# Designs tried in a protein design run: designed miniproteins, single chains, continued (2). Part 46

Each design is a single chain, and the fold is of that chain. pLDDT is the mean over its residues in the fold that is shown.

## One batch from the design tools (miniprotein)

Design m5672
Fold by ESMFold2-Fast:
Structure m5672 (fold): chain A 75 residues (1-75)
Amino acid sequence: MEEERKKQIEELRKKYKDNPLRVLFGEILLSEGYSLEEIEKLSDEEMAQRVAEWLRDAFDRALEITKKKEEELKK
């Protein structure tokens, strides 16, 4: 639930107070269904890579939706 996710975000901020970038990436991964335990196992580089992969997938999905709408508007 959303309450549990908020709790996990607070735990992440507490553990990585001196690394705001890791907190930001961790928050994104938590929103995508990663657990706090999974995030703790990832290095900063691994977290950045997973966030980049998620962004790429999101862009690809947005492009597909846009193409379909353009084809529909053509006639």
Scores: mean pLDDT 74

Design m5673
Fold by ESMFold2-Fast:
Structure m5673 (fold): chain A 69 residues (1-69)
Amino acid sequence: SYRDYLNEALEAFKKGDYEKAIEAFEKALQSPEVTDREKRILYAMLATVYQKIGDEEKAKEYLKKAREL
């Protein structure tokens, strides 16, 4: 579920496991129950993770997606 993936992503992020965090946030985004408000939060979190691993292009892409919602 969205909540299970979100919790998995946040725990991975807390531990510095950014690859696992990205995978879990992406699975949360693909959940059928996810709302536009929740997608905005997920895009912002993905942008933060990509910024931390130095992927500036992906960070910019996700910030734009969050802004467009």
Scores: mean pLDDT 86

Design m5674
Fold by ESMFold2-Fast:
Structure m5674 (fold): chain A 67 residues (1-67)
Amino acid sequence: DLAEELKSLDPKLMHMAGIMELLKENGYSEEEIEKYLKETFGADEEEIKEAKELIPKVEELKEKIKK
């Protein structure tokens, strides 16, 4: 159940993980991405680290949505 998988994930971290993926696809460096997350989301180092760990999971869920 996709909804149950999404409920187990922090919405803020999920959103940040999606933004990190988008910025990487557009050629932004890791330092620029981290600065953007800190300025835009008020994210701390721990939240950024946790969002990075969620990127593969976000990709899997994205594929399930696309079918």
Scores: mean pLDDT 73

Design m5675
Fold by ESMFold2-Fast:
Structure m5675 (fold): chain A 105 residues (1-105)
Amino acid sequence: MERERELRRWAEEHEEEVREGYEELSEEVKELLKKAEEYLKKAAELLKKGEPKEKVEEYLKKAEEYLEEALKLAEEEKNEKAVFAIEFARRVAKAQWEKLLEEVK
């Protein structure tokens, strides 16, 4: 709850930059971000089903890999606003990972 509010406040402070960054994302970068979101969703579903920590962490690592690929593509495109938007997405993902890992010991 508190982490979501902090992320919303951060997004509000950087609303223009985040919005512009997302609008400037290439279709390839958007597809990588979508894949990262799907792996985060799968990790959450695995945790809900009581799957072992190792399996949850595997899906979280795949999400991180897709976020890193998205960042590299945005950097190649020399789009600073897109890079900023992806860094924000990585911060959101990391907050979700920490929450999931706290529930899995």
Scores: mean pLDDT 72

Design m5676
Fold by ESMFold2-Fast:
Structure m5676 (fold): chain A 75 residues (1-75)
Amino acid sequence: GAARAAALREELRALAPEVRAAAEAGDIARAIGLLLRALGLLEEARLAGDAAAEAAAEEGYAEVVAAWREGLAQQ
């Protein structure tokens, strides 16, 4: 539903800059932990069968992965 989709967008949006910062700093353990957190949110949304939440989680997860790649490019 819309409420779960909104909550997922907010949480994943908050993770993206943290993942980028961790990757840029070379903090591999933190970057991986944050990526796994984002992946867990995506998998939970998929398993729930909520199409709106799944779409929001897929979009947010893609942004988190992009942020990680951008952070790595700064090394």
Scores: mean pLDDT 85

Design m5677
Fold by ESMFold2-Fast:
Structure m5677 (fold): chain A 72 residues (1-72)
Amino acid sequence: MERAERLKAEAVEAARAAGAALAAGDREAAERHAREGERALAEVEAVASEEEVAEARRAVEAVVAENGAALA
């Protein structure tokens, strides 16, 4: 349970870091953070329930939507 929550937090944090890097014009840093988020989501899929995976994906999607709105 706590491990899945930690991995979800890592994925969300990576998505926010990627958005911040994009806003700063650092595309290379944004790509590194995006890969880190993808890794964390893959680990959630390996250890978490379907509901926890869906929650993690929705949390990341919400951050990505916020990043897109901030860049528009």
Scores: mean pLDDT 76

Design m5678
Fold by ESMFold2-Fast:
Structure m5678 (fold): chain A 107 residues (1-107)
Amino acid sequence: AREAVERAVEMARRMLEAAGGDPLEGAERSLELLEEYAAGDPEAAELARAMREDLERGLEWLGEFTARAINLIQETLEEEGGEAALLVAEAGARFGALLREAAAARA
């Protein structure tokens, strides 16, 4: 899941850049990739599902939800290993920031 999240964030950035005049389309396709990558990990799958629901409800809310989810993941993974938790938190924050920029472009 951690590697999948990192790759998904990297793909999200590339897809948003490639979309040019449609960053929202890039964000949508990147979320689809995250969902596919998360299929083998229940924790990541639930997070991806929540992110899709929030994307459909509004990208500004997704940014705040992503920040809160990152904190929860970081706390959970600190019980396992702090460095891994920080990496996942960073990946999630980057993805959330890209989605918020897509929301701004949509307005």
Scores: mean pLDDT 56

Design m5679
Fold by ESMFold2-Fast:
Structure m5679 (fold): chain A 89 residues (1-89)
Amino acid sequence: SVEELERRLLELLLEAARAAKEGNFEEAERLFEEARRLAIEEAKRLIRRGELDISEEEAEELVERHIRGLLELAKRDPEAVEAGTERAL
C-alpha cells in the first residue's frame, strides 16, 4: 500500500540520518540510495494510477535531486533530517 511504502521510506530516511549523526557516512549513503529506489518505485506507481501528471523520467530526476539534497543536509546537519523525518512518521 501507499501508506506502507511511505512508512518504509521514512524509516529508511530516519535510519540514514541516525547513521550520519554517528559519523557513519558510508551506511548513510547506502540507506539514502535504498530510499531513492523506493521513492522512484512509488512515484512510478502514482504516475501509472494517474495521480501524478509527470513522466517517469521527470519523476526519477526529481527524486534523485531531492534525495541528494537530503543526503548533503544529513552530512551537514543530521539532527535536522532526523527531527524532520521523525515528525513525518
Scores: mean pLDDT 82

Design m5680
Fold by ESMFold2-Fast:
Structure m5680 (fold): chain A 64 residues (1-64)
Amino acid sequence: SALAERIISAVEANPNSDRIQIELDRVPSAKELTEALQALADRFPNATIGFSLVGKLLTIFITR
């Protein structure tokens, strides 16, 4: 999905960051967000992943 690709790209662009902020164009549906986070977990299977979503601001917390 476009959201999954955007999240993965942002995480890969910031390999030394444990906190990545992404401003979204719209608030994603629960299903779209869940599928995107699963794609991120599949890409980084050994990472601990958390998130917060406040309005359109998605913050990914990742320990690799």
Scores: mean pLDDT 85

Design m5681
Fold by ESMFold2-Fast:
Structure m5681 (fold): chain A 80 residues (1-80)
Amino acid sequence: MEEIVEKARELLKKADEALKNGDYETARSYYLQALGLFAEAGLTDSPLFAEALRKLAEVYEKMGDTAKAEGFRRRADELL
């Protein structure tokens, strides 16, 4: 479990760097991978999972997919 969380954190860091560089497709891929690892670990109600959902919403917003951005943002808000 802790090893999965550490890998998810590493993926979030890579996603944040891709987002900062304007590489939205790469950022999306890393955020989705991190969310998948949190789900596999049963940590879908964690603050880190909520943060990853918000970041993924930001990526979709930057890509012009407002509907997906709103969906992920609502899910994140439900966890807080």
Scores: mean pLDDT 82

Design m5682
Fold by ESMFold2-Fast:
Structure m5682 (fold): chain A 58 residues (1-58)
Amino acid sequence: MELLEEAEKLEKKAEELRKKAKEIRKQGGDPKEAEFLEGMAALLEGVAAWLKKKAAEK
């Protein structure tokens, strides 16, 4: 019921996805999987930023 809480949750997920993508690249895994995770992280970060702007009134 709080936009800031949702934004924080999304930022945490985005950070975990970016960490996972880096591990995939380091292990020589599928670069397509790493790219997909980075894309998802960017999307979540964008939504989180938007939610923070909406919550920043008070």
Scores: mean pLDDT 81

Design m5683
Fold by ESMFold2-Fast:
Structure m5683 (fold): chain A 113 residues (1-113)
Amino acid sequence: SAAEVETARAVLEFLLAQATAALRDPSASLEERAAVLAEFLGAAADLLARTDDPELQELAIEAMEEVLRLAREAGIPESVLRELAEAALAALRRLGVDPAVIEEVERRLREVL
């Protein structure tokens, strides 16, 4: 419904803002930053599994790219970034997300790495 799309957008925007703030915290450990990335990618994957709205799908994928880019800039090792991105793709497959959407996510996350 329109109300569900509006609610999901507000939740996504809030989670993106929280992840951005956490990844920019200079006192955070690499483990804490990796956990923020993992939690955000998981939330975005869950949203992609629950929505058929193309605009909301695009916003979720853009948010995944942005958080992955911020995590890289925050000093998380490339090997960890790749493992978490692969885990997110595995979650999308497990949740039964459309293969075309999964391929687009994989392409765009790969371009950030």
Scores: mean pLDDT 90

Design m5685
Fold by ESMFold2-Fast:
Structure m5685 (fold): chain A 81 residues (1-81)
Amino acid sequence: SEEKKKKAIELIDRAGTEIVLADPSKAQEVGDLARKAVKAIEEGNYEEALKYIDEMSKLAREIGNDRAVKLLEEAKKILEE
């Protein structure tokens, strides 16, 4: 549903903001991954979206941003259901 897509996109955007706030040097990399994930969701390509979300989660874990990790895990769960 469109509401499901919107919720997943909002979680990805929030996670990206949290990562950039914690480490501004990651802004370009995180922004690129978030844009690719959002585009994949809008196109209904959830398999591709999950790949980009996993890459964002890896970045969040590497910088120790637990909040961003949880937001991305919620986005994945929405897309997998």
Scores: mean pLDDT 87

Design m5686
Fold by ESMFold2-Fast:
Structure m5686 (fold): chain A 87 residues (1-87)
Amino acid sequence: GGKLAEKAVELAKKAIELAKKALAAEDLEERRELALEAGVHAGLAGIHLAVAKLAGDATEEELAAARAALDEANKLVVEAEKKAGML
């Protein structure tokens, strides 16, 4: 589904924004909360991408865009989680 691939991109972008906020956070507990929220959004993006692939009606370009956004989100989430002491 093209809509599922589009939603995966939206969720991945939200994860990126939350992870960047976590990395900038001064308070450790705020950093942990933001890192956790970023991880949840990245996970939901991954699920939406997986279902889009299974549906078989998304274009290869749509799937590639969602994959690229999710890869960036996962990289930033891991960095945020490490700085939050969650990894």
Scores: mean pLDDT 89

Design m5687
Fold by ESMFold2-Fast:
Structure m5687 (fold): chain A 87 residues (1-87)
Amino acid sequence: MYEERLLASLTDPEVKADFQAALEEERARMTEKERYLREINDYINYAFDQGNFEKVEKIIALANKATKASLEEMKQLVDEARKIVEE
């Protein structure tokens, strides 16, 4: 919505190109977030296969936090999920 309004108001081709480049960089960061979410989901599946539903619930809570987290925070949440399955 905000991006659409800004893009529609731009008449300078150079400014428009710079804005589109910034959007592509944001998409690349989203792909990295998706990789971290996949790792957390793999730990959920591992705990589920082991029949440890208490660990499953704990890791799901971390996955829910990860959906709103920064890349740095997501990396820490992946490490926490790993520790839960190891213990």
Scores: mean pLDDT 74

Design m5688
Fold by ESMFold2-Fast:
Structure m5688 (fold): chain A 79 residues (1-79)
Amino acid sequence: SAEERLLEELRRAAEEAARAAVEYVRAERAGDAEAAEKARERVAELEARVRELAAASARPEEAARIALEARARAAEEAA
């Protein structure tokens, strides 16, 4: 269904946002200001996409849960 496709896109966007957040932390620790700025911009873009998809969802509570779980899993895997 359209909702299932939306929730899958939201899950992927949330995973990418979490990975970009880990890249930001790594770049800051390395003193790489350019990489840190690029990662920060990517986090902002992906989090905006997650918010857009969540707002469009017919199941906002499920969308929020999926985003939370996806962020946690991706952050753990990227660590």
Scores: mean pLDDT 85

Design m5689
Fold by ESMFold2-Fast:
Structure m5689 (fold): chain A 107 residues (1-107)
Amino acid sequence: SAEEKEVIERIEEVIERLRRQLAASTDPAARELLEATIATLEEAIELIKQGRLDEAIALVEGAIEVVRFREALARARGDAASAAVAAEALRLLEEILEELRRLKEKK
């Protein structure tokens, strides 16, 4: 659908932004988090294309929980760089989750 295309395009824009952050990052923990988040979003796109929207939602919800834990852990360790990367990834994943939930309500 047109709505599915718009959501996929938005996720692709987020992936491109995260790839630019990955290219600029030298911190191993931040790089690992960015790579994992990109892979999750690429899988979410494939699930959307297959009509498996509930699975895409569950995948993004799971990623949000992991990123929240990693942000808290980075803050506890005084790793400001990893904490900042995790906070940005969390914000982007939460925005995508809201878009996926809205897409489900329209079907």
Scores: mean pLDDT 87

Design m5690
Fold by ESMFold2-Fast:
Structure m5690 (fold): chain A 64 residues (1-64)
Amino acid sequence: MSAGARAVAVKDYVATAPDELTLKKGDVVEILGEDPDDPDLLLVKSEKTGKVGKVPAEVLEPLR
């Protein structure tokens, strides 16, 4: 997915590492890029809090 795209969390996600972001279902995020070491992880910024962190791509659905 390209940087600058928006996505919505389709389920709650609780951060399991210090560099991960906790999301609630319905939270909107800006996708900043993919983790170069793990393409299943996305680097995102929460629109609600401005906090940046990694989340699994599976918890996000792209906004059209």
Scores: mean pLDDT 77

Design m5691
Fold by ESMFold2-Fast:
Structure m5691 (fold): chain A 58 residues (1-58)
Amino acid sequence: SQALELVMEAYRSLEEGDFETAEKLVNEAAKKLGLELDPNASIKQKLYKVWEAVVEKL
């Protein structure tokens, strides 16, 4: 899915130290999922929340 691709790229950008790209990608993924993120949360917290939403839950 597009959201999964964006999350994976955001994670990679974060690991590479590109925080600006990571935040842009995680926000796009959240938008694709209809998910509202806390603007005061860390990039890692936002990324985890979006990843959790992408992963199919029971």
Scores: mean pLDDT 79

Design m5692
Fold by ESMFold2-Fast:
Structure m5692 (fold): chain A 90 residues (1-90)
Amino acid sequence: MARERLEEARRLLEEFTRYYDRAAAGQPVDLASAPPEVQQLMLDFVKRVETEGKKVASQGLEPVQKVVDDIKAETLGRLRREEEEALAAL
């Protein structure tokens, strides 16, 4: 069971990073082919970027980019913490 949680946490971190990097590079991403957990994670990320980005869009492009960077850092930090907790449970 502890191994399964570690493998799941690592899979989510790896898949999120892969889909994010492809999308950020302007490459086509078929999100429908991703696991449901990755789909939900990416949809939540996009929704947060749209919601928070719109609040600062009137201030220019730099504040919008900072919002994207901050949300990405928070998401990656959360996934890495889940991996560390799963590893500690081994």
Scores: mean pLDDT 73

Design m5693
Fold by ESMFold2-Fast:
Structure m5693 (fold): chain A 84 residues (1-84)
Amino acid sequence: SEAEALANELVEALAKGDTEKAKAILQQILDSENWEEYLRVAIEKAMQAGLGGNLYSVLLELAKENPSPKMEKALELARELLKV
């Protein structure tokens, strides 16, 4: 699925420390019509790879750059799933 493809690309970018690519992929996820489900898949894949904290750090940077109600919901969802 597109959600899994984006999640896998995000995990690869996070594993390589490619913060700019990770931000771009996270932004694509957040801009999707099904962003909440896409973000859940991305968080689950990142957790399985031991990169949940790295995902949260990038998401937090995006939220600081472009604060919005949607970003607040995204951070809340990430905190619930990552238990941070």
Scores: mean pLDDT 86

Design m5694
Fold by ESMFold2-Fast:
Structure m5694 (fold): chain A 64 residues (1-64)
Amino acid sequence: SKAREYVEKAKEYLKEGKKEEAIKYAREAAALGASDDPEIVQEATEILRELGAGADTGGKSIFA
């Protein structure tokens, strides 16, 4: 699926030190995976959390 492809790209950019690209792809993966694959959403959220982009929300899955 596209969500999985985007999370893989986010990890690749993170490994290359491209933090902004990694954040962009991780956010896209989370949006695409929300309906089809919650596990991919979790993975994308973890990437965002490590980069500090999700520090405030800590992952949208926490909200009731």
Scores: mean pLDDT 72

Design m5695
Fold by ESMFold2-Fast:
Structure m5695 (fold): chain A 55 residues (1-55)
Amino acid sequence: SPVDRVLDALVALKNRDPDAPITVEQVAEAAGLTPEEVERIFREHFGIPPWEILA
């Protein structure tokens, strides 16, 4: 699902460089989604805005 792709992308990006800020665009590219879809998933499925986890 798109939600699972976002979670997998976040885990992969953090494991690759845990100290680097992760952007919505990087998650979108890794998940094969648009930045708008990533932002929607954060707000509608996680109940948090993307800037609380992402740069």
Scores: mean pLDDT 76

Design m5696
Fold by ESMFold2-Fast:
Structure m5696 (fold): chain A 55 residues (1-55)
Amino acid sequence: NETIKLIIEDAIEKLPLLSEKERKELFEKIKKLLDKYFNPEEKEYYIKKIKEKLK
């Protein structure tokens, strides 16, 4: 699922550039995409990445 991976990676890259409200909204969208298209290990990897970027 190359297209979904690129969408998620692009969205994660943009997270630090957004307002607090926009970041939360985008994070929820990313989480739903991860849950739908990726296995639990891959989902944990991306969630960890998001946490680090939003710190």
Scores: mean pLDDT 79

Design m5697
Fold by ESMFold2-Fast:
Structure m5697 (fold): chain A 82 residues (1-82)
Amino acid sequence: SEAHELAREAVIEEASITLLLLSAKLKEAPEEVLKELEEIAERVDRLLRELQEAIRAGDLERARELVEEMRRLEREAEEIYK
């Protein structure tokens, strides 16, 4: 179902950001880089919770918007940490 596909994509985006943040911490990236990545991770966690609620409500239009925002944040995280 579309709901399952959206949930899968969201989890992949969250995992990608989490791995980037973990990598940055292990490599002792500058504090400003760590802070930006932490803010993105926190926002994605919030969006994931909103996505779960949208899926439960059957609001697939909202679910798509939330996944698109998560993809945008993941691209931003990759650009911050090169």
Scores: mean pLDDT 88

Design m5698
Fold by ESMFold2-Fast:
Structure m5698 (fold): chain A 99 residues (1-99)
Amino acid sequence: AMRAAIRAFAERLAAALAGVKGVYISMNEYDQADQIARLRAAEESTVSTEGASAGARLLAREVARLLAERGVKVVVDVSGADGTPDTPLRFTTLDSALA
């Protein structure tokens, strides 16, 4: 089922990111500086899904939940994404940011 595939993908992704202090995850192409600014401004993990597809919403929520369970602060923004579970996610970590 599509939901099972999304959960499996979210679990693999969360495991890969478990060692970082913070990560910005999106399905849209945003400027890295904007992602870094939003990640730094976030005191807690946030999920923005306004106008996103059902698959994008499910993926965003599962990834955020799994990363939060691992103590990783995450900003997930899939707002307006027409993405399917196969839509590539883009990542910006705090450790890879210039500052």
Scores: mean pLDDT 68

Design m5699
Fold by ESMFold2-Fast:
Order: structure tokens, then sequence, then C-alpha cells
Structure m5699 (fold): chain A 65 residues (1-65)
């Protein structure tokens, strides 16, 4: 289902963030880079609804940090 795919994406993002934190990147730096990437992907994909879902997942992840 779409919710199961969103959860898998969330877990992949969280694991990648963890790897970046282990390499000395600050959570705020990581968040800024992900938000920038989403802006680029929005222009390339033209799928605003999908990008907004990813943005919401990122905000939820960083709220837990």
Amino acid sequence: SEKEKEEEIREDIEEYIKQLEENGFKPEEIKEEFLHLLDVLKEVTKNEELIEKYRKILEEIFKEK
C-alpha cells in the first residue's frame, strides 16, 4: 500500500541520516540538504503531491531529533 511505501521510504531516510550523523554532520545541515534536494526533485519530476509527502516525512523525522 502507499502507507507501507511511505514507511519504507522513512526508514531509508532515517538510516541515511544516521550514517551522515555518524560522519559528523549536524542534524540541521542534513535537514537543509534534504530540503534542497526535494526542491530540485520537484522541478525535475513536476510531482508536487509526491514531493510534499516526502517533505512531511522529513519534518516528522527531524521533529524526533
Scores: mean pLDDT 76

Design m5700
Fold by ESMFold2-Fast:
Structure m5700 (fold): chain A 57 residues (1-57)
Amino acid sequence: NEELLKLIGEILRIIGDIIELEKKLEKSTNEEEKKEIEEKIKELEEELKKLKEELKK
């Protein structure tokens, strides 16, 4: 199923983005930057949850 493969690709992309942001968060010493990164990670985690629910259909 082509649609399923696209969903898997999107999930993998988001996981990669989260890993990159987590690495940036560990290296950051700026409190404002840390908050922005944490917020972006939460947004990506929410998108990942939605895509996983779509995958179940």
Scores: mean pLDDT 83

Design m5701
Fold by ESMFold2-Fast:
Structure m5701 (fold): chain A 93 residues (1-93)
Amino acid sequence: TVERFIELLEEAIERNKDDPLKAARLYLDLGVAYMNLGDYEKAVEYFEKAVELAKDVDPQLTAEAYRQLAIAYRKMGETEKAEEWDKKAEEVA
């Protein structure tokens, strides 16, 4: 079921590649889907893509992506990096 959800999100991203905020939200959702699969490295990759598209345009979406990056890094045992992402989320909010 998660694999089907990922497929639909990937299709939606292709359809919305000219809409950076919609694409950013879809990348955020895709990252969360990979978090649910326990693939934290892929989740980080997609959260970083969401940040790139939302940065300086949507502070709330950017802060959400930073919080998700912190959670993913904690799941990988990277506590120091997680703290850095938490600080970035607070600074944007």
Scores: mean pLDDT 86

Design m5702
Fold by ESMFold2-Fast:
Structure m5702 (fold): chain A 68 residues (1-68)
Amino acid sequence: MSPEQAYEAGYLAGWSVAKDGSDIDTAAAVVRTALEAKGHSPEAIDAFLAGLREGAAYAKAGGTVTPP
């Protein structure tokens, strides 16, 4: 996947993880391992994890607007 697609997917995933009350650091570690196992590039993995953390932060801030 491209870094741009990875970031978007990560953002939505992070938002969902935070809404479910799951630990974001645990989710990030699991996701990193899974993406590495699938042979994704370091750039795509970093973009996904950046999106994951930002999406989770948005949800924790009480964001009610659909993410872009």
Scores: mean pLDDT 77

Design m5703
Fold by ESMFold2-Fast:
Structure m5703 (fold): chain A 76 residues (1-76)
Amino acid sequence: MEVEKLYEEALKAIEAGDLERTEQYARKISELGDLEKAAEIYERLAEVAEKQGNTDLAERYRKKSELLKKAYEERK
């Protein structure tokens, strides 16, 4: 239940272009153990950062998403 609420809030924040707030929600979702949803949000963060012209930030978010996806696969 808490993860779903955080995920919805993260999607609202990303639509508003608030990368910092979205990252905070993604981090909390990851801490709660939903690595798959956290990875998805970091991937969306990378896309928005790229559109804003912040390539360095986009690369950082993409690397976090890949790391979380790897961790998720190793837990299966």
Scores: mean pLDDT 81

Design m5704
Fold by ESMFold2-Fast:
Structure m5704 (fold): chain A 62 residues (1-62)
Amino acid sequence: MQVVVPVHPDATAEEIKRAAEEAGAKVLSVRIDGDMATVTLEGTEEQIARAARAIAERFGKP
């Protein structure tokens, strides 16, 4: 499943990947386009939802 999440300009693909993996989802790819991150995740709907929330909370605003 592909998730698009707003992120602050200082967010890196590595940090976003770590946040998603910490939430229990497998990260297939991360693409950052300006202040938006497109993350391709593998897992259950619950794991993907947790990953999206983790990314938004950590990188949406410091």
Scores: mean pLDDT 76

Design m5705
Fold by ESMFold2-Fast:
Structure m5705 (fold): chain A 100 residues (1-100)
Amino acid sequence: SKAEVEEELLRRALAGAVTEEEARELLLELGVPEEAAEAAAPAIAAGRPEEGIARMALVLGLMTEEQLAASLAALEANREAYLAARRELAAALDLPVAPE
């Protein structure tokens, strides 16, 4: 679908974005509406592009508020499990852990 193509392009274009402002500007350059760009930029800059895409989908009318809440809860649960596993592995290998 068009939404899937736009999502893929956004992921590729933002692969190097490190700040919220840079993420917002890149989304606007891709033709994303300002409201959707503002909703997505903070999560993308924080290294959570799936969250950013979900928030953008809500603004674009592609997702309900209930579906967004469920998606964010699932992403948060998966993120915590991943970060915990990463910390445990780093500790076992006596390696430095990058900031969250």
Scores: mean pLDDT 68

Design m5706
Fold by ESMFold2-Fast:
Structure m5706 (fold): chain A 83 residues (1-83)
Amino acid sequence: MAKVVGTGEVPGAEAEGSRLAEAGGLIALHQDDSALVAKLAEEAAAHMAKILEIAGLSGRDLAVGGLPFKASETYEVRVRLAP
């Protein structure tokens, strides 16, 4: 089963975290533009992947989920942490 890793502060990834927050804010502001929201959600997912890579979790099985980017900036990152 996938182990839940909360979206928090990752040392050395504050710039990617800031970009992720900016993308979420833009999604909330432009929720009536589905094409723009889709692009921003894809960018947010890319920044989240970079945060995990900086944390040394690259190559792990991971899934990104949570409330829709269109209405909320809340994310849930699920990473398989086998030994």
Scores: mean pLDDT 52

Design m5707
Fold by ESMFold2-Fast:
Structure m5707 (fold): chain A 79 residues (1-79)
Amino acid sequence: SLEEELRKLIEELRELLEKLKKGEISNEEAWKRAQELTKQIQEIAAEALKSGSVPREKLEKLLREAEEILKEIGELIKK
């Protein structure tokens, strides 16, 4: 389902953040992967919203979670 696809992508984004925190991935590679994952998340979320397959409130929570993780990745890369 689209919800399961969103959850998997957000989980991959969290794993990316953990690898970055542990120094297991370069800043450049981490940012590139984060951008790719967020684009996929946005595309699937737009489709889920259009189809009505996922409640709006749940979609908003998932998107906020993804945005928070991306922000944390960006902060680690810049500093």
Scores: mean pLDDT 84

